Designed miniproteins, single chains, continued (3). Designs and how they scored, part 73

Each design is a single chain, and the fold is of that chain. pLDDT is the mean over its residues in the fold that is shown.

## One batch from the design tools (miniprotein)

Design m10532
Fold by ESMFold2-Fast:
Structure m10532 (fold): chain A 73 residues (1-73)
Amino acid sequence: SPVQEELREASEYYDRLAEELKDSNPELAEVYRKLSETLRRISELEDPDEARRRAEEAAREAQAKLDEIRAKE
């Protein structure tokens, strides 16, 4: 499914981003790594509509963590 393929690519993107940030901003890197892992699991779901809903929820949770990190400086 195109949705599952897109989610796999997004997972790989965020995993790469986490690796790039691990030394300069480890808290930010951890958020992206967890998002990557979550999207990888979601990409394995057989229902693309369920995958989309769960990915949207995961993105919202990641955004909340990013906002928390930003607020702490």
Scores: mean pLDDT 84

Design m10533
Fold by ESMFold2-Fast:
Formats: C-alpha cells, structure tokens, sequence
Structure m10533 (fold): chain A 101 residues (1-101)
C-alpha cells in the first residue's frame, strides 16, 4: 500500500493526518504531491520551529487535513499530533514516511 493510499483511508475516516518527513525539502515536495493527488489543504511544518505546534493547530483550524512535519524523531511529531487533538477535538493519525520506503 502506498503512502497516498494510507493517507486517503485515514482522511475518509474523518481523521487529520500528520506525516513525519526526514527534512524540510522532502516535506515540501511531499506536501505538494499530497495536496495535488488528494485535493485537500496541506500544511508543511518545520519540527524545529519553536512555533511548530501553534502553526500546526492554526493550519488545522483553517481547514488543513494533512500536516507534513520535518523532524528527526517521532517524539516531536507525536507531541504535535497530541496538541492538535487536544485543541481541535479531531482525531489524528501519525504516519512515518520511512514505513513506506
């Protein structure tokens, strides 16, 4: 199953999808691809940004269904996903691109 297929399945369940990418360049490329293929709003967040959590929450409140996070570790992405769930009341699914490569 491709990453795009898994993201589509989670979106059909009404979930917000947070995708971990290894770096910002990869995250931007993936974000553009997901937006084009799925027709939903995608936000790209640098996980090292001190405002990453606030930016992600704002993006979801403004209609983003997918958040692509550039981060070296899953803890950063999981922390961000939990903050989105708490602030928006929406269920969040975390995916790691490394599971699809």
Amino acid sequence: MSLIEKVREELEKGNIVVVKAPDLAFAKTLGTMLEKELGVEVAVIDGSDPNAIEKAIEAVKNGAKIIVVAAPDLETVERLAKAIEKETGKKVTVLDVSEFT
Scores: mean pLDDT 84

Design m10534
Fold by ESMFold2-Fast:
Structure m10534 (fold): chain A 100 residues (1-100)
Amino acid sequence: APASAEEMAEKLRKELREAGVPEEEIEEIAELIRESDPERRLLLAAAVGILLAAKELKDEETVAEAERLIERLKAGEDPAALAAEIRALQARIEERAEKL
């Protein structure tokens, strides 16, 4: 079956709970995934992935930047501009993970 918005939301809810994110924040993110178009949904999933990786690495700076990107996606900012910032932040967290 193709991945639906509901399937993506449920997967992210599980991962966010395992990372210790508050239930209220998890529900906000899940709802945003369900309500977003496919492009914004993929960017939200990427931003959440960065947030989860940053929390695991205890990288408070990257956690704050990922939370800011999620807020900007909620505000309806241009997905193309956000995609570039998300890609740069993802590359940074991947480099930090490799050094562990």
Scores: mean pLDDT 78

Design m10535
Fold by ESMFold2-Fast:
Structure m10535 (fold): chain A 108 residues (1-108)
Amino acid sequence: MEALKLAEEARELLEKGTEENKERALELLKKALLLELDKATEEVKKRGLSEEEIERMREEAREVGERVSEETGELYLLIIEAIVTGDEELKREAAERIARALVERYLA
């Protein structure tokens, strides 16, 4: 619920179209995405992912890279690594890359 509220506020800011509002929207989206990544990490830790499942997800990311774009495949792989390892730096990097892509897509 909190992540969804942050995302909705970010969307409202983007609709206003100022540079200041764009920067605020980016920060709100990063925060929302970090909350979702933390939740995904906790779920994975609780249920456990097998080595085989992780390998399959990495292969899926590679296939997405070939079919959609290299950049999308790399981002998918980064998200998988962030969730699987729970590494704070990787989660922050994934959140920032997703947030930037969403802002750019919305304003394009």
Scores: mean pLDDT 79

Design m10536
Fold by ESMFold2-Fast:
Structure m10536 (fold): chain A 71 residues (1-71)
Amino acid sequence: MEIREDHPAVRRARRAYEEAKERLKTLNDFEKEIEIGVLEVYFATLIATEKDPEVRASLRRLLDEALEEFK
């Protein structure tokens, strides 16, 4: 399954993820935990409000990639 990069919700999520990655480079461990939590809530909100199952699946895959990256 491919990520639907053409959809506005997926593009917004991708941008949020990339911005979070840049911020995490300068944050301490406590601030990183908060930033990751905020990103998870943002993705959960996008997934909950999206009606297209392919777009929801793309958002879940992107979130999984983000969480794997932040290990």
Scores: mean pLDDT 78

Design m10537
Fold by ESMFold2-Fast:
Structure m10537 (fold): chain A 66 residues (1-66)
Amino acid sequence: MEELIEEAKKEIERLRDLLAKSTDPLTKEVLQSLIDNLESAIKKKNYEMLKKLIESSRRVISLVER
C-alpha cells in the first residue's frame, strides 16, 4: 500500500519534469491530467485506480521520451 503511494509520487515528479519541458499543448494536457488523477487517487486511497494510473503514466512517459 505505502509502496504504491511512493511509486505514484515518483511518477508525479517524472510527469512534472516532462510537463515543464513539453511545448505541445496536447502532451501538456495528458501529463497534467495524469498528475491530477494520481494525486486524487492518493488522496482517496483508491489503490486499484492508483495501480492503473501508475501503469498509464509509465506508458505515457515512454511515448513522450520516445
Scores: mean pLDDT 81

Design m10538
Fold by ESMFold2-Fast:
Structure m10538 (fold): chain A 78 residues (1-78)
Amino acid sequence: SLVEEVELLKAILPGLDPETQRRLIRDTAEYLLERAKKLGNKEGIEYAQKALEAVDRGDFDTAVENLLKAARKIEEAE
């Protein structure tokens, strides 16, 4: 599930350097954003965009929480 994939990301992030953390969070946010857009899932789009904004600020905790919210909204729509 998408939620399980984001939970796995959250679990591995503390063991990684900050640049790798930023890249993985950003890649995941872009993936979820594309998927939400294809589904027309407005809440999924909003949360994925918030995750991108947070990762660009270096706020990885807020980024991951928004990725979890995006994943939940996308799974609810499928």
Scores: mean pLDDT 88

Design m10539
Fold by ESMFold2-Fast:
Structure m10539 (fold): chain A 75 residues (1-75)
Amino acid sequence: MSPRARELAELRARLRAALEARDLAGAKQIISEMVARGFPAGEVRRLLVELSSLLSNEEFAELDRFAREVIAAAE
């Protein structure tokens, strides 16, 4: 695996663990870290969609809004 693919897998695993623990603050920190590390907006959004089954509609809307705000601030 490329180093970047391994990094993405680790971040995905950490995000899943935070969501399973109902730790939205931890999930937001991981999203911020992904954007800070230069992961593209589409990849961040894709992970949220893939993990959406672990989220209520309200939790998904909050994390999606947060991700959009962090991405916009980074652009």
Scores: mean pLDDT 81

Design m10540
Fold by ESMFold2-Fast:
Structure m10540 (fold): chain A 58 residues (1-58)
Amino acid sequence: MLEEMKKQLEEIAKSSTIHVFETAASILLTELELEGASEKVLQELRDYIDKLLAEKKA
Protein backbone atom coordinates (compact mmCIF):
# COMPACT_ATOMS: atom_id res chain seq x y z
CA MET A 1 0.00 0.00 0.00
CA LEU A 2 2.67 2.59 0.94
CA GLU A 3 4.68 1.84 -2.25
CA GLU A 4 1.48 2.15 -4.33
CA MET A 5 0.74 5.52 -2.69
CA LYS A 6 4.29 6.69 -3.50
CA LYS A 7 3.83 5.65 -7.15
CA GLN A 8 0.51 7.52 -7.34
CA LEU A 9 2.15 10.68 -5.91
CA GLU A 10 5.03 10.34 -8.42
CA GLU A 11 2.58 10.18 -11.36
CA ILE A 12 0.60 13.19 -10.07
CA ALA A 13 3.86 15.15 -9.68
CA LYS A 14 4.86 14.35 -13.30
CA SER A 15 1.45 15.26 -14.79
CA SER A 16 0.47 18.32 -12.66
CA THR A 17 1.68 21.79 -11.72
CA ILE A 18 3.43 22.33 -8.37
CA HIS A 19 0.29 23.92 -6.86
CA VAL A 20 -2.04 21.12 -8.02
CA PHE A 21 0.40 18.51 -6.67
CA GLU A 22 0.70 20.31 -3.30
CA THR A 23 -3.11 20.42 -3.01
CA ALA A 24 -3.54 16.75 -3.99
CA ALA A 25 -0.78 15.65 -1.58
CA SER A 26 -2.32 17.67 1.27
CA ILE A 27 -5.75 16.09 0.66
CA LEU A 28 -4.23 12.58 0.54
CA LEU A 29 -2.34 13.08 3.83
CA THR A 30 -5.45 14.50 5.54
CA GLU A 31 -7.60 11.56 4.36
CA LEU A 32 -5.02 8.99 5.54
CA GLU A 33 -4.76 10.74 8.94
CA LEU A 34 -8.57 10.66 9.30
CA GLU A 35 -8.51 6.93 8.42
CA GLY A 36 -6.05 6.34 11.29
CA ALA A 37 -2.81 5.81 9.36
CA SER A 38 0.24 5.54 11.64
CA GLU A 39 2.51 8.56 12.14
CA LYS A 40 5.37 6.50 10.63
CA VAL A 41 3.41 5.99 7.37
CA LEU A 42 2.37 9.66 7.29
CA GLN A 43 5.98 10.79 7.86
CA GLU A 44 7.29 8.50 5.07
CA LEU A 45 4.70 9.99 2.69
CA ARG A 46 5.55 13.57 3.80
CA ASP A 47 9.26 12.88 3.15
CA TYR A 48 8.45 11.43 -0.29
CA ILE A 49 6.23 14.44 -1.14
CA ASP A 50 9.08 16.78 -0.13
CA LYS A 51 11.45 14.83 -2.42
CA LEU A 52 9.02 15.07 -5.37
CA LEU A 53 8.49 18.81 -4.74
CA ALA A 54 12.28 19.40 -4.66
CA GLU A 55 12.64 17.55 -8.00
CA LYS A 56 9.72 19.51 -9.51
CA LYS A 57 11.15 22.89 -8.32
CA ALA A 58 14.64 22.13 -9.69
Scores: mean pLDDT 79

Design m10541
Fold by ESMFold2-Fast:
Structure m10541 (fold): chain A 72 residues (1-72)
Amino acid sequence: GPNPAAAEAAKAAIAALPETISVREAVETAQRSGAPGAAASIADLAKARGTDTLSRAEALEAVDRAAAQGAN
């Protein structure tokens, strides 16, 4: 089921990253935080945009979208 603590841990870990981050680092950070739904949301956003980098704000938005959809 969804784990709110893992989603919050993923957000805290991403918030500590630089303003511009690689998609790989954002995905790996979410996975290490135990939030596979957040990691999938970040990967889907990057694939839709055809990019290998994201802003910190974009990565955090993707985590929030996964949490809102119950995907963690």
Scores: mean pLDDT 79

Design m10542
Fold by ESMFold2-Fast:
Structure m10542 (fold): chain A 68 residues (1-68)
Amino acid sequence: DLERLRKESEAAVALLSLAVELTVLKRNNAPQEKIEFVQRAIDEVARAADAGDYELAVEKAREALEKL
């Protein structure tokens, strides 16, 4: 289904955005607290996507990025 594929793609892009932020934080030797925050956000987004809740995955990623 095209609509499902679109939502799945949006969730994948959101997860990728968090992964990029994690890479930047690690390269810049950011505080461990910030690294752990982004790692937990990635885990939560991945769990939502694995459950098929792509809208929740995108929302969780957006909230995490806003707090950075």
Scores: mean pLDDT 84

Design m10543
Fold by ESMFold2-Fast:
Structure m10543 (fold): chain A 56 residues (1-56)
Amino acid sequence: SMVSTEQRREESWRHGRPYLQRLLDEGRMRIVGTRRGTYDGVPFLEYDLETELRLP
């Protein structure tokens, strides 16, 4: 398809992933757990995160 719900989700993840990866590399965020599941037959992976990110 031209655009699917899955592709829209992937685009959103792709947009935020570089920022998340930077925080992980800097040690300002940690992955404390992962979840793998399915919703309505669609597989997905979620991350449980902790952050010490300073608020402005």
Scores: mean pLDDT 55

Design m10544
Fold by ESMFold2-Fast:
Structure m10544 (fold): chain A 96 residues (1-96)
Amino acid sequence: MEEELYREAMELIERGELAKAYELALKLPEEKRKEILEKIIEAGVEELKEAVDKVVLERMKKQLKEGKITEEEVREKLRKAGYSDEEIEKIIEELR
């Protein structure tokens, strides 16, 4: 039973169905659940980053316009997100 759920979760990760894999992981014992969640993070980190970046960029643009965040803080956040200095400058121009 647990091995079947684990196998199904792994197959869902391979297919890129990370949300369904997460739902199955919640039904697993703590040890196996942790393993599946770690694999979801590894497999989906790029897609998750893209989705988060869009939301974060929109929020940062609003905060910059309202004066709640500095351009320097935006650069720092983008560096932490793994953007290159060249990419950061292009994004900053878009946020202006």
Scores: mean pLDDT 71

Design m10545
Fold by ESMFold2-Fast:
Structure m10545 (fold): chain A 61 residues (1-61)
Amino acid sequence: MTSEEILEELRAKLPADVQAVADELIAKAKANPTAVLSPEELAQEREVLRRLLEIAEELYG
């Protein structure tokens, strides 16, 4: 599996609410790559990454 395939699989395993937050953050980054995330958006990103790591440990740990 490539790193991109692994990330897509992990994203698909996220709860729907967390997946929606991840999609919104990605859309913002694509719309303006030079924009700095707000502290609230950074907190949301950290929570998404934490859940992705938990899922990765379940699947590959």
Scores: mean pLDDT 74

Design m10546
Fold by ESMFold2-Fast:
Structure m10546 (fold): chain A 86 residues (1-86)
Amino acid sequence: GGEKAAKSMESLARSAAEAGLEAVRAGDMKRAQANIDALERLAKSAEHAAKLMRKAGNEEGAKQFDRAYKFAEELLREAREALERA
């Protein structure tokens, strides 16, 4: 169901954000950028999934992916700020 997929996206976003921030701290800018790019793709995927769920009439599923999208966007903002400060 959509709930499991959305929670998996949140878990992947958290992992990518953590790896990205650790890469920034280590001075590995290439790895930091790769994880930021992964976060951006996860956010876009969650937004797209929410739209597909709404088109299918699954508003509860759409709301799960909206939460995953907002979570990934917030982590993406933090990771980008960390990279800009490095």
Scores: mean pLDDT 86

Design m10547
Fold by ESMFold2-Fast:
Structure m10547 (fold): chain A 55 residues (1-55)
Amino acid sequence: SDEDEARLLALIGEVDARLSPEERREFYAELQERMRAGASLEELIAWVERRLAEL
């Protein structure tokens, strides 16, 4: 949904803001790989939330 897409983008922005340039490259590479593997929007949100919680 549009709300879930907005939530994912907001979470990505929060992670991006807290990462170093090197960590940011790794984060986006893993995000890209998960999307290519067919991860659902819900699975991507859950993954980004876990990453944010570890920061």
Scores: mean pLDDT 86

Design m10548
Fold by ESMFold2-Fast:
Structure m10548 (fold): chain A 71 residues (1-71)
Amino acid sequence: MYTRTVPGDPEEVYRAAVELGLKSGLSREEAERVGRLLADAAAQAERQHGPLTVTLTAEDGVVTAEFTPAP
């Protein structure tokens, strides 16, 4: 299991999700697809709720994101 906490900035979320996806056994194409999906979700959430912190967890090819308000 790999875990990383990053700002809800879409670029940071994309980078972290791709890295964790690759480490958890996803292919490059799969990791990039997941990264785009999560970056889009982060951008959408920040437009609705303001600045967020994102905790990404990767295990057995599954990447999960948890959004929390930034302090």
Scores: mean pLDDT 82

Design m10549
Fold by ESMFold2-Fast:
Structure m10549 (fold): chain A 90 residues (1-90)
Amino acid sequence: REEEAEELLERLEELRERLEELEPEEPEVARTAAAGVEAAAEALRAGDYERAARLLEQAAKILKASKNPRLQELGEELEELAKRARELAE
């Protein structure tokens, strides 16, 4: 379970870096989603998997509402990570 949380944290850091690269295209959407990802990572470190899942679900919705296809793609990836966090919460 801790190893699974560590894998999620690594993937969230990778996604946050990709969001930073896309910030010049839609600064408000990218920054809001990045803040949600950071909050979710903090929840994962605290063992609050249910909170992490909810935060990732919200970040994914924000990204998927974007008109930018690359941000939409990151939103799809965050939805998958939210599902994995939900599985850790049971």
Scores: mean pLDDT 82

Design m10550
Fold by ESMFold2-Fast:
Structure m10550 (fold): chain A 85 residues (1-85)
Amino acid sequence: LTEHQKKVLKEMQKVLGTSKTYTSKIELRGPLRNLVGLPLESPAWDLLDAVFEGKVSIKDFEEAVKRAPFLSLEEAKQLFEETIK
């Protein structure tokens, strides 16, 4: 893991509202699904990929995933796509 990826894993503990320490991206799948719901799991995972690649900031990711549950499915998908840009 790069230093950036290690930092993302550490910050995901705070973003996902859990006391768990994450050692790999795959461990985030369950917590992410629980936060955004099954219909948004795939778009949220693409957004998480962009964070790990350094294309999206952790703060922009946190804002998008915390806002998504209060939006329609279409609005939430659009928010995630716009955040990746």
Scores: mean pLDDT 78

Design m10551
Fold by ESMFold2-Fast:
Structure m10551 (fold): chain A 84 residues (1-84)
Amino acid sequence: MEEIDAESFEEIEKKVREYAEKLGLTDEQARELAVHVYTLKQAGYVPVLGPVEELVDALGRPLSEMKHPLYEGLEEAFGGRKKP
């Protein structure tokens, strides 16, 4: 698992694109994931990228029907916070 220790959108997008490239995702899908990670980081969370299955789950649609490892753990840990 990789912890995303970046604060700027550009740095987060760079890290996310490295994982997305391994999955064969489009630039748009990689950017959508980067926006979600950036939003969580701005809210004070430290997102962790898991195995390939977790990244695929996080980028799947509809997102509202899926429990993403990044969001599920954060919801349990902080109780009052919802995934973006």
Scores: mean pLDDT 54

Design m10552
Fold by ESMFold2-Fast:
Structure m10552 (fold): chain A 110 residues (1-110)
Amino acid sequence: SLPKTTLTPEDLKAFVEALRKAVEEARRQGLTPEQLVDRFLETLKELADKYNSPFLKFAVKLLESQTTPEQRARALLGILRSLLDYARKHFPELAPEFEQVLAEVERLVR
């Protein structure tokens, strides 16, 4: 594998756990889509810094380039779907948690 271009199982599990906690906190506290995106953006930046992943760097740039909450929500859902596809291919045991979180984020930001 190429150096620092692949997410590890630990990184994906940490991301899923952080994502799930952010969704549960957003539901409990009534966080806005913008606040939810900010939390995910911080996690993505940390992962991008650890791994020279074109995907993660692109995802960070895509989120930061959005100018409206609706655009940011759509970009976030796109990133989550990409991560779900990655999890299905490499870590299928994590895919159900990504599917659950994606459904919750879609409901929350809509």
Scores: mean pLDDT 71

Design m10553
Fold by ESMFold2-Fast:
Structure m10553 (fold): chain A 97 residues (1-97)
Amino acid sequence: GPSAEELLEEFKKLVEEAKKEKDIDKKLEIIEKAIDIADRAIKIATDSQKPELKKLLEELRKVQMELLKELPDDIEKITKAIGLILRTIGLLLDLEL
């Protein structure tokens, strides 16, 4: 499989893509992909890589919190967005353990 460095680079790219995406549905898809890559990266990361992973997860969380303010009154999209925020928080907690 990919190295921790390769996963970290892909995660960073996806966080930047999420920041720039204007379409809500595409932005949610990019966020989900970013979380999936981050989860894989955390499982194989060295201690030296964990600070950058934490920083990028905190940046992703900020993107998600801003997106939540802009969501339409769509229960399915709101539920998905909240679920993704909870996944990001879970990964941040995993880095503290």
Scores: mean pLDDT 89

Design m10554
Fold by ESMFold2-Fast:
Structure m10554 (fold): chain A 78 residues (1-78)
Amino acid sequence: MINIEEAVKRLEEEDPEFAKLAKELKLKGREILVAYYYLKYGERDAERLAELFGISKSSVSRVLKKLDENKEKAEPLI
């Protein structure tokens, strides 16, 4: 099982640009990991993301919608 707090901290240290985007979008905990997987690994299946991170499919869809609405900020991170 992924330690969410440790995984988030590691991402903030390894990818400061992504950490800045996550903060601007007000993403927290598992939402940050969902956004990272979507942007860096190209995982677009909301059901798979929900299963991987143990959150609802509606929560995943909300995160993905925020990324789509902020495409200009997210696109350089892909």
Scores: mean pLDDT 74

Design m10555
Fold by ESMFold2-Fast:
Structure m10555 (fold): chain A 63 residues (1-63)
Amino acid sequence: MVELHFTAAGLEVRVVADLESFEYEVLGEGTPEQIERAREEAERVGRYLRELLKQAEKVAALG
């Protein structure tokens, strides 16, 4: 699995991804619009990271 911290729409975002799924958390204070934009970016990043993991990692290396 991988974890990435970044800023989106002025908010701190944490994304954790593995071969089968990803999850995210929007951190800090923001408007509803900022939170929605940060969540959209987090989902995009999570899907991208999961795709990269599927291409690069061996299941045996994770177990």
Scores: mean pLDDT 76

Design m10556
Fold by ESMFold2-Fast:
Parts: C-alpha cells; sequence; structure tokens
Structure m10556 (fold): chain A 92 residues (1-92)
C-alpha cells in the first residue's frame, strides 16, 4: 500500500512535469518575449508545486483508498491540462 502510493506520487510528478515542459516549449514557439516566457515559466512552476503538494497530501491520507487518490489526481491533471490549453489559446 505505501509502496503503491509512492509509485502513484512519482507517476503524477512525471506527468505534471511533462505537461509543464510541453506547455513552455509551445509558448516559446508562439513568439513570446524572453520576459514573458520567464514569467510564464515561474507561474507554471508554482502551480505544479501546489498540485504536487495536494497529490502528496492525498497519497498520505490513510482514509483514502488508492483508487480514490488516483481518481482525484486524474481530475487535477485533466483540469491543469485544460487550463494550459486555454492559456496557450490566449497567447495569440
Amino acid sequence: SMEERERLLEEFRRRLEELRREFVARAKQAGLSEDQIAALEAAVERLVESLLETVERLANDPSLSLEQVRRHAEAMVAAFGQLLERELALLT
């Protein structure tokens, strides 16, 4: 159970970091200035850290099943991905 929760946390850490990297790469290709890219990178990094803290809290909650933790984490990743797509659409 503990090992499964640790593996889930590592999975979601990698997935959030991949979304962050892909978003920053696409923003750079959209022709933003260096200052705009730096501000965007800082904002997305803070958001990813906040999301990871929430996933860690859920993973460490003994009242939640692994399935419940995954369900909540999946919803958070989906919402984050949608937010990033909306932000990219507004940059043009």
Scores: mean pLDDT 85

Design m10557
Fold by ESMFold2-Fast:
Structure m10557 (fold): chain A 77 residues (1-77)
Amino acid sequence: VTNMYNKMVNIHNTINTMTNSMPNLSPDNQKKTNDTISKLNTTYDSLSDQLGTMVSSSPSMRQQVINMGIQQEQQQS
């Protein structure tokens, strides 16, 4: 669970970094970057679905995900 959650966080951070760099890129590079972001979003959605299934199978895994979510929310609040 932790490894999958960390991978999702890394994907989210990568998308944010790429999006923030977008205005400084040429139009051709912006297109390539958008294509990469789309692929990362697809991977993120797949991992989110898998994590949901894993959490449903174990109360302890559910609690770990809740705790990780609270930490992320507190950093953004």
Scores: mean pLDDT 73

Design m10558
Fold by ESMFold2-Fast:
Structure m10558 (fold): chain A 118 residues (1-118)
Amino acid sequence: PLAEAATVEEAIEKATKMAKESPLGTATVNVDGVLINASETSDGSGVLISVAAGRRLLQLREGDDGRLTLREYERGPDGSLELVAEREVSREEGIAAFAEMVAAASAEEKAAGAAVHA
């Protein structure tokens, strides 16, 4: 299912809730033209939230203990994802990192849209 949110914080909360409530264990939320995806881990130990911009992928994992882990990946020339950073974060830090990625992705999409219509 696809839903919409006005803020990155709302999008993360909505995607997490929808993934937990979905029989498929997945959800997608649109915020400012950018898609945030959430999925339950295959072992049921938490929820993985992802956003992508260009060659970058950001993942936030919420574990059973409520700990948040932020992972940043970059796509290599062979298409593989390389882990470039991993750290424990507060909810505020995780939201801020996702907001920066959404802003970057939204700017790229708006630029591409302008080029198609110009």
Scores: mean pLDDT 76

Design m10559
Fold by ESMFold2-Fast:
Structure m10559 (fold): chain A 89 residues (1-89)
Amino acid sequence: SMEEAARRAEEEARLAEEGARLYVEERERFEKEPTPKNAARLTGAALRAIGSLIGAYLEAKRYPENERAREAFERALRALREAGLKVEL
């Protein structure tokens, strides 16, 4: 249903926003201490954020008229781009 898609999009968007914040923290950590371990943490944070963004995108695409799902996706996309993750979907 559209309601379920909206809730899932909002959940994935929240996780993507959390991932974007984590990415900023891990990037700062890596810039201060550029170790292989910190590089792996930074990469993991980026992949987590992008994965959840894709989840929100897929839920938004399920019902094109679902405003809540679209708004959730757009909010998450903005958060990733503000964090420096330039993703095109």
Scores: mean pLDDT 89

Design m10560
Fold by ESMFold2-Fast:
Structure m10560 (fold): chain A 118 residues (1-118)
Amino acid sequence: DAARAAAARALLAGTLEESAERLRELAEKAAENPEVAKLLEEAAEKLREGRDAILAAATAGDAVATLLATRLEVRRLLEKAAEAAREAGDEELAREIEETRREIEERVDAALAEIGAL
């Protein structure tokens, strides 16, 4: 119904916004590795694009589909960022990127579970 769709949009959009902010902060920390910083900024922008698409979604199902597509694209960018960090010899940055990816995925899973309970 309309209330469920509105609740789903709010929860999922908020989750992507928080994740985008986390990735922008990580990109600032990665400034000494420009290729890594660029990939993290691209991932943050994809989360913002996903947020805007979720807010425009007509149904809860459309919002969830957009979230899952955004999650997959962001995962690919973060995996590339972690690999770029390793190639640059920055294993600590690679681990922080991998940890941040897990945190984002756990937050997305929690938001999906909350919507399933509505």
Scores: mean pLDDT 87

Design m10561
Fold by ESMFold2-Fast:
Structure m10561 (fold): chain A 99 residues (1-99)
Amino acid sequence: SMAEERRLAAEVGRALAEALRTGDRERLLATVRRVLEWAGHSPAEIEETLARLRASWEAGVDKLIEQMRKQLGLPEDTPDEVLREMLAERYLAEAEAVE
């Protein structure tokens, strides 16, 4: 269902925003699990994907922060907390825009 797909996409956006703001990834991991279950992935594939997400989270966030600095022309000394909040607001706005 397109409506269920849009609902799950919105939940992922909100969970990403929470993880970026708080550093707590548990809601994000639980939401990704539900998306993968909905998409028909096996339990083994789900656990492998979640393990990779846990292992790559810090590097992934660092990459997104550096991409945002470059896109917005922000100084290298702009605090990561500011960029994490900007990313969180962007993901929340994208979640709200999903109809």
Scores: mean pLDDT 83

Design m10562
Fold by ESMFold2-Fast:
Structure m10562 (fold): chain A 59 residues (1-59)
Amino acid sequence: SHTSKKYKKYIIIHEEFLDPISKKKVKVGVRLPKTGNVLSVEDLVLHFLTNDKDPIHKK
């Protein structure tokens, strides 16, 4: 795989990680297309409901 500045798709990750917002362990995450940050499915749904930008990057 090669690195691209323009990610156009969401990638599901099946790996245990610490959610950066709730700080709980989750087993499934989604990588955001532009930032590459991994969020839980619940945080991603909240992101779409609020029409906010990446909740880790507030700029």
Scores: mean pLDDT 62

Design m10563
Fold by ESMFold2-Fast:
Structure m10563 (fold): chain A 65 residues (1-65)
Amino acid sequence: SQSLVEGVYALLSTSDLPANTSVSNALQQLGLDQAHQQEILQELNLPPSASLQDFLDAAKQKFGR
């Protein structure tokens, strides 16, 4: 859902994680299960191999700041 993506964006955009960290690893660090990880990737049309930077760029483009 949009609210889930926006909440995750707020947490990850202020994190100290490297931009090339896998999005799956970043989402796991937030305590998200596999179903929520898949929902986020599907909402943003990202592949499972996407980076944290790919996630941040896609979320910002789709939902704004």
Scores: mean pLDDT 78

Design m10564
Fold by ESMFold2-Fast:
Structure m10564 (fold): chain A 91 residues (1-91)
Amino acid sequence: GAEENLEEARRLVEEALRLAEEAAKKSLGKGIGAGTAVGVGLIGLGVAELSPESEDSAQTGLRAARGGLEGARKALEAEDEKEGFRLGAEG
């Protein structure tokens, strides 16, 4: 249901924020890339929370949160700062 999807989205955004903090500790470019991905996830979650009973909104928030987590992870794990920036911003 919508409540379970919103709770999952919140957990994924929290994990994405943690990965973005670690990326920022490694380089500015990785931090910006990861932060951009997290920002998209946060916007999606925020929109979903404006309609918490909507399954469509909750599903959209969950997708945005998953994208943010994946982008932050790719930025953190990138071989160099330039790739970290690119992968986070695209994810």
Scores: mean pLDDT 77

Design m10565
Fold by ESMFold2-Fast:
Formats: structure tokens, sequence, C-alpha cells
Structure m10565 (fold): chain A 85 residues (1-85)
């Protein structure tokens, strides 16, 4: 549950970074949230990790100039998440 709480904190910080227009920081925070959620090993964690990954894909659609950066961060986070399962 501590890992779920840490994931939630990172996802909330990502929302604040987006409000500030900091797409790179938001990407990093969401990618880290995916890893924390997956590390929880819970059904809730996997659902939330999926949600964070979807938000990153959507962010790459909204900000195509950051798409390569977002896609790379998303892939690395998902690879790390898979290694934890």
Amino acid sequence: SELLEEGDRLAEEAVEALKAGDIKTATELLAEAIVKYAASGTHEGLVKATGAAFRLIALGVEYPEYREYINKATLEALKKADELL
C-alpha cells in the first residue's frame, strides 16, 4: 500500500507539472508512477499503472513535439514494470 501511495503522490505531482506547462517533468513523474504501481504487485496497482501509461500516450498525442521523449520514457517504465511482475 505504501507503493500505491507513492504512485498516487507522483501522479498528483505530474498533474501539477502539467498545470505549470512542464511536459518533461510530468512525463518523468508519470513514468515513475507506473513503476511504483507495478511494484505494489496488486490488482489496483496494475490498473493505476495502465491508467498512467494511457495518460502518457495521450500526452504524446497532445504535445507531438515531446512525443519521442514521452514514448521513450513510457517504454522504459513499462519494461521496468514487466521485470517486477
Scores: mean pLDDT 89

Design m10566
Fold by ESMFold2-Fast:
Structure m10566 (fold): chain A 71 residues (1-71)
Amino acid sequence: KKKEEIAKKAIEEALSLVKDEKLRKMMENAVAQAKSPVEALLAGYSIASSHNLKEAVKILNEALAEIDKLE
């Protein structure tokens, strides 16, 4: 549950930084298809990094590191 909270918060913050509506929807859809908090963060990270969204990449990477410390 703590991992889910960390992932949700990071994803919401990353999405808020995406001004391109089509790219935001693409990221939202990828996250919605994920089966775990880590998968959701990795899906968001993949899209953010491929589109050079540096701030979103940083937020998602920090959340991945935080979850890694829990397990």
Scores: mean pLDDT 82

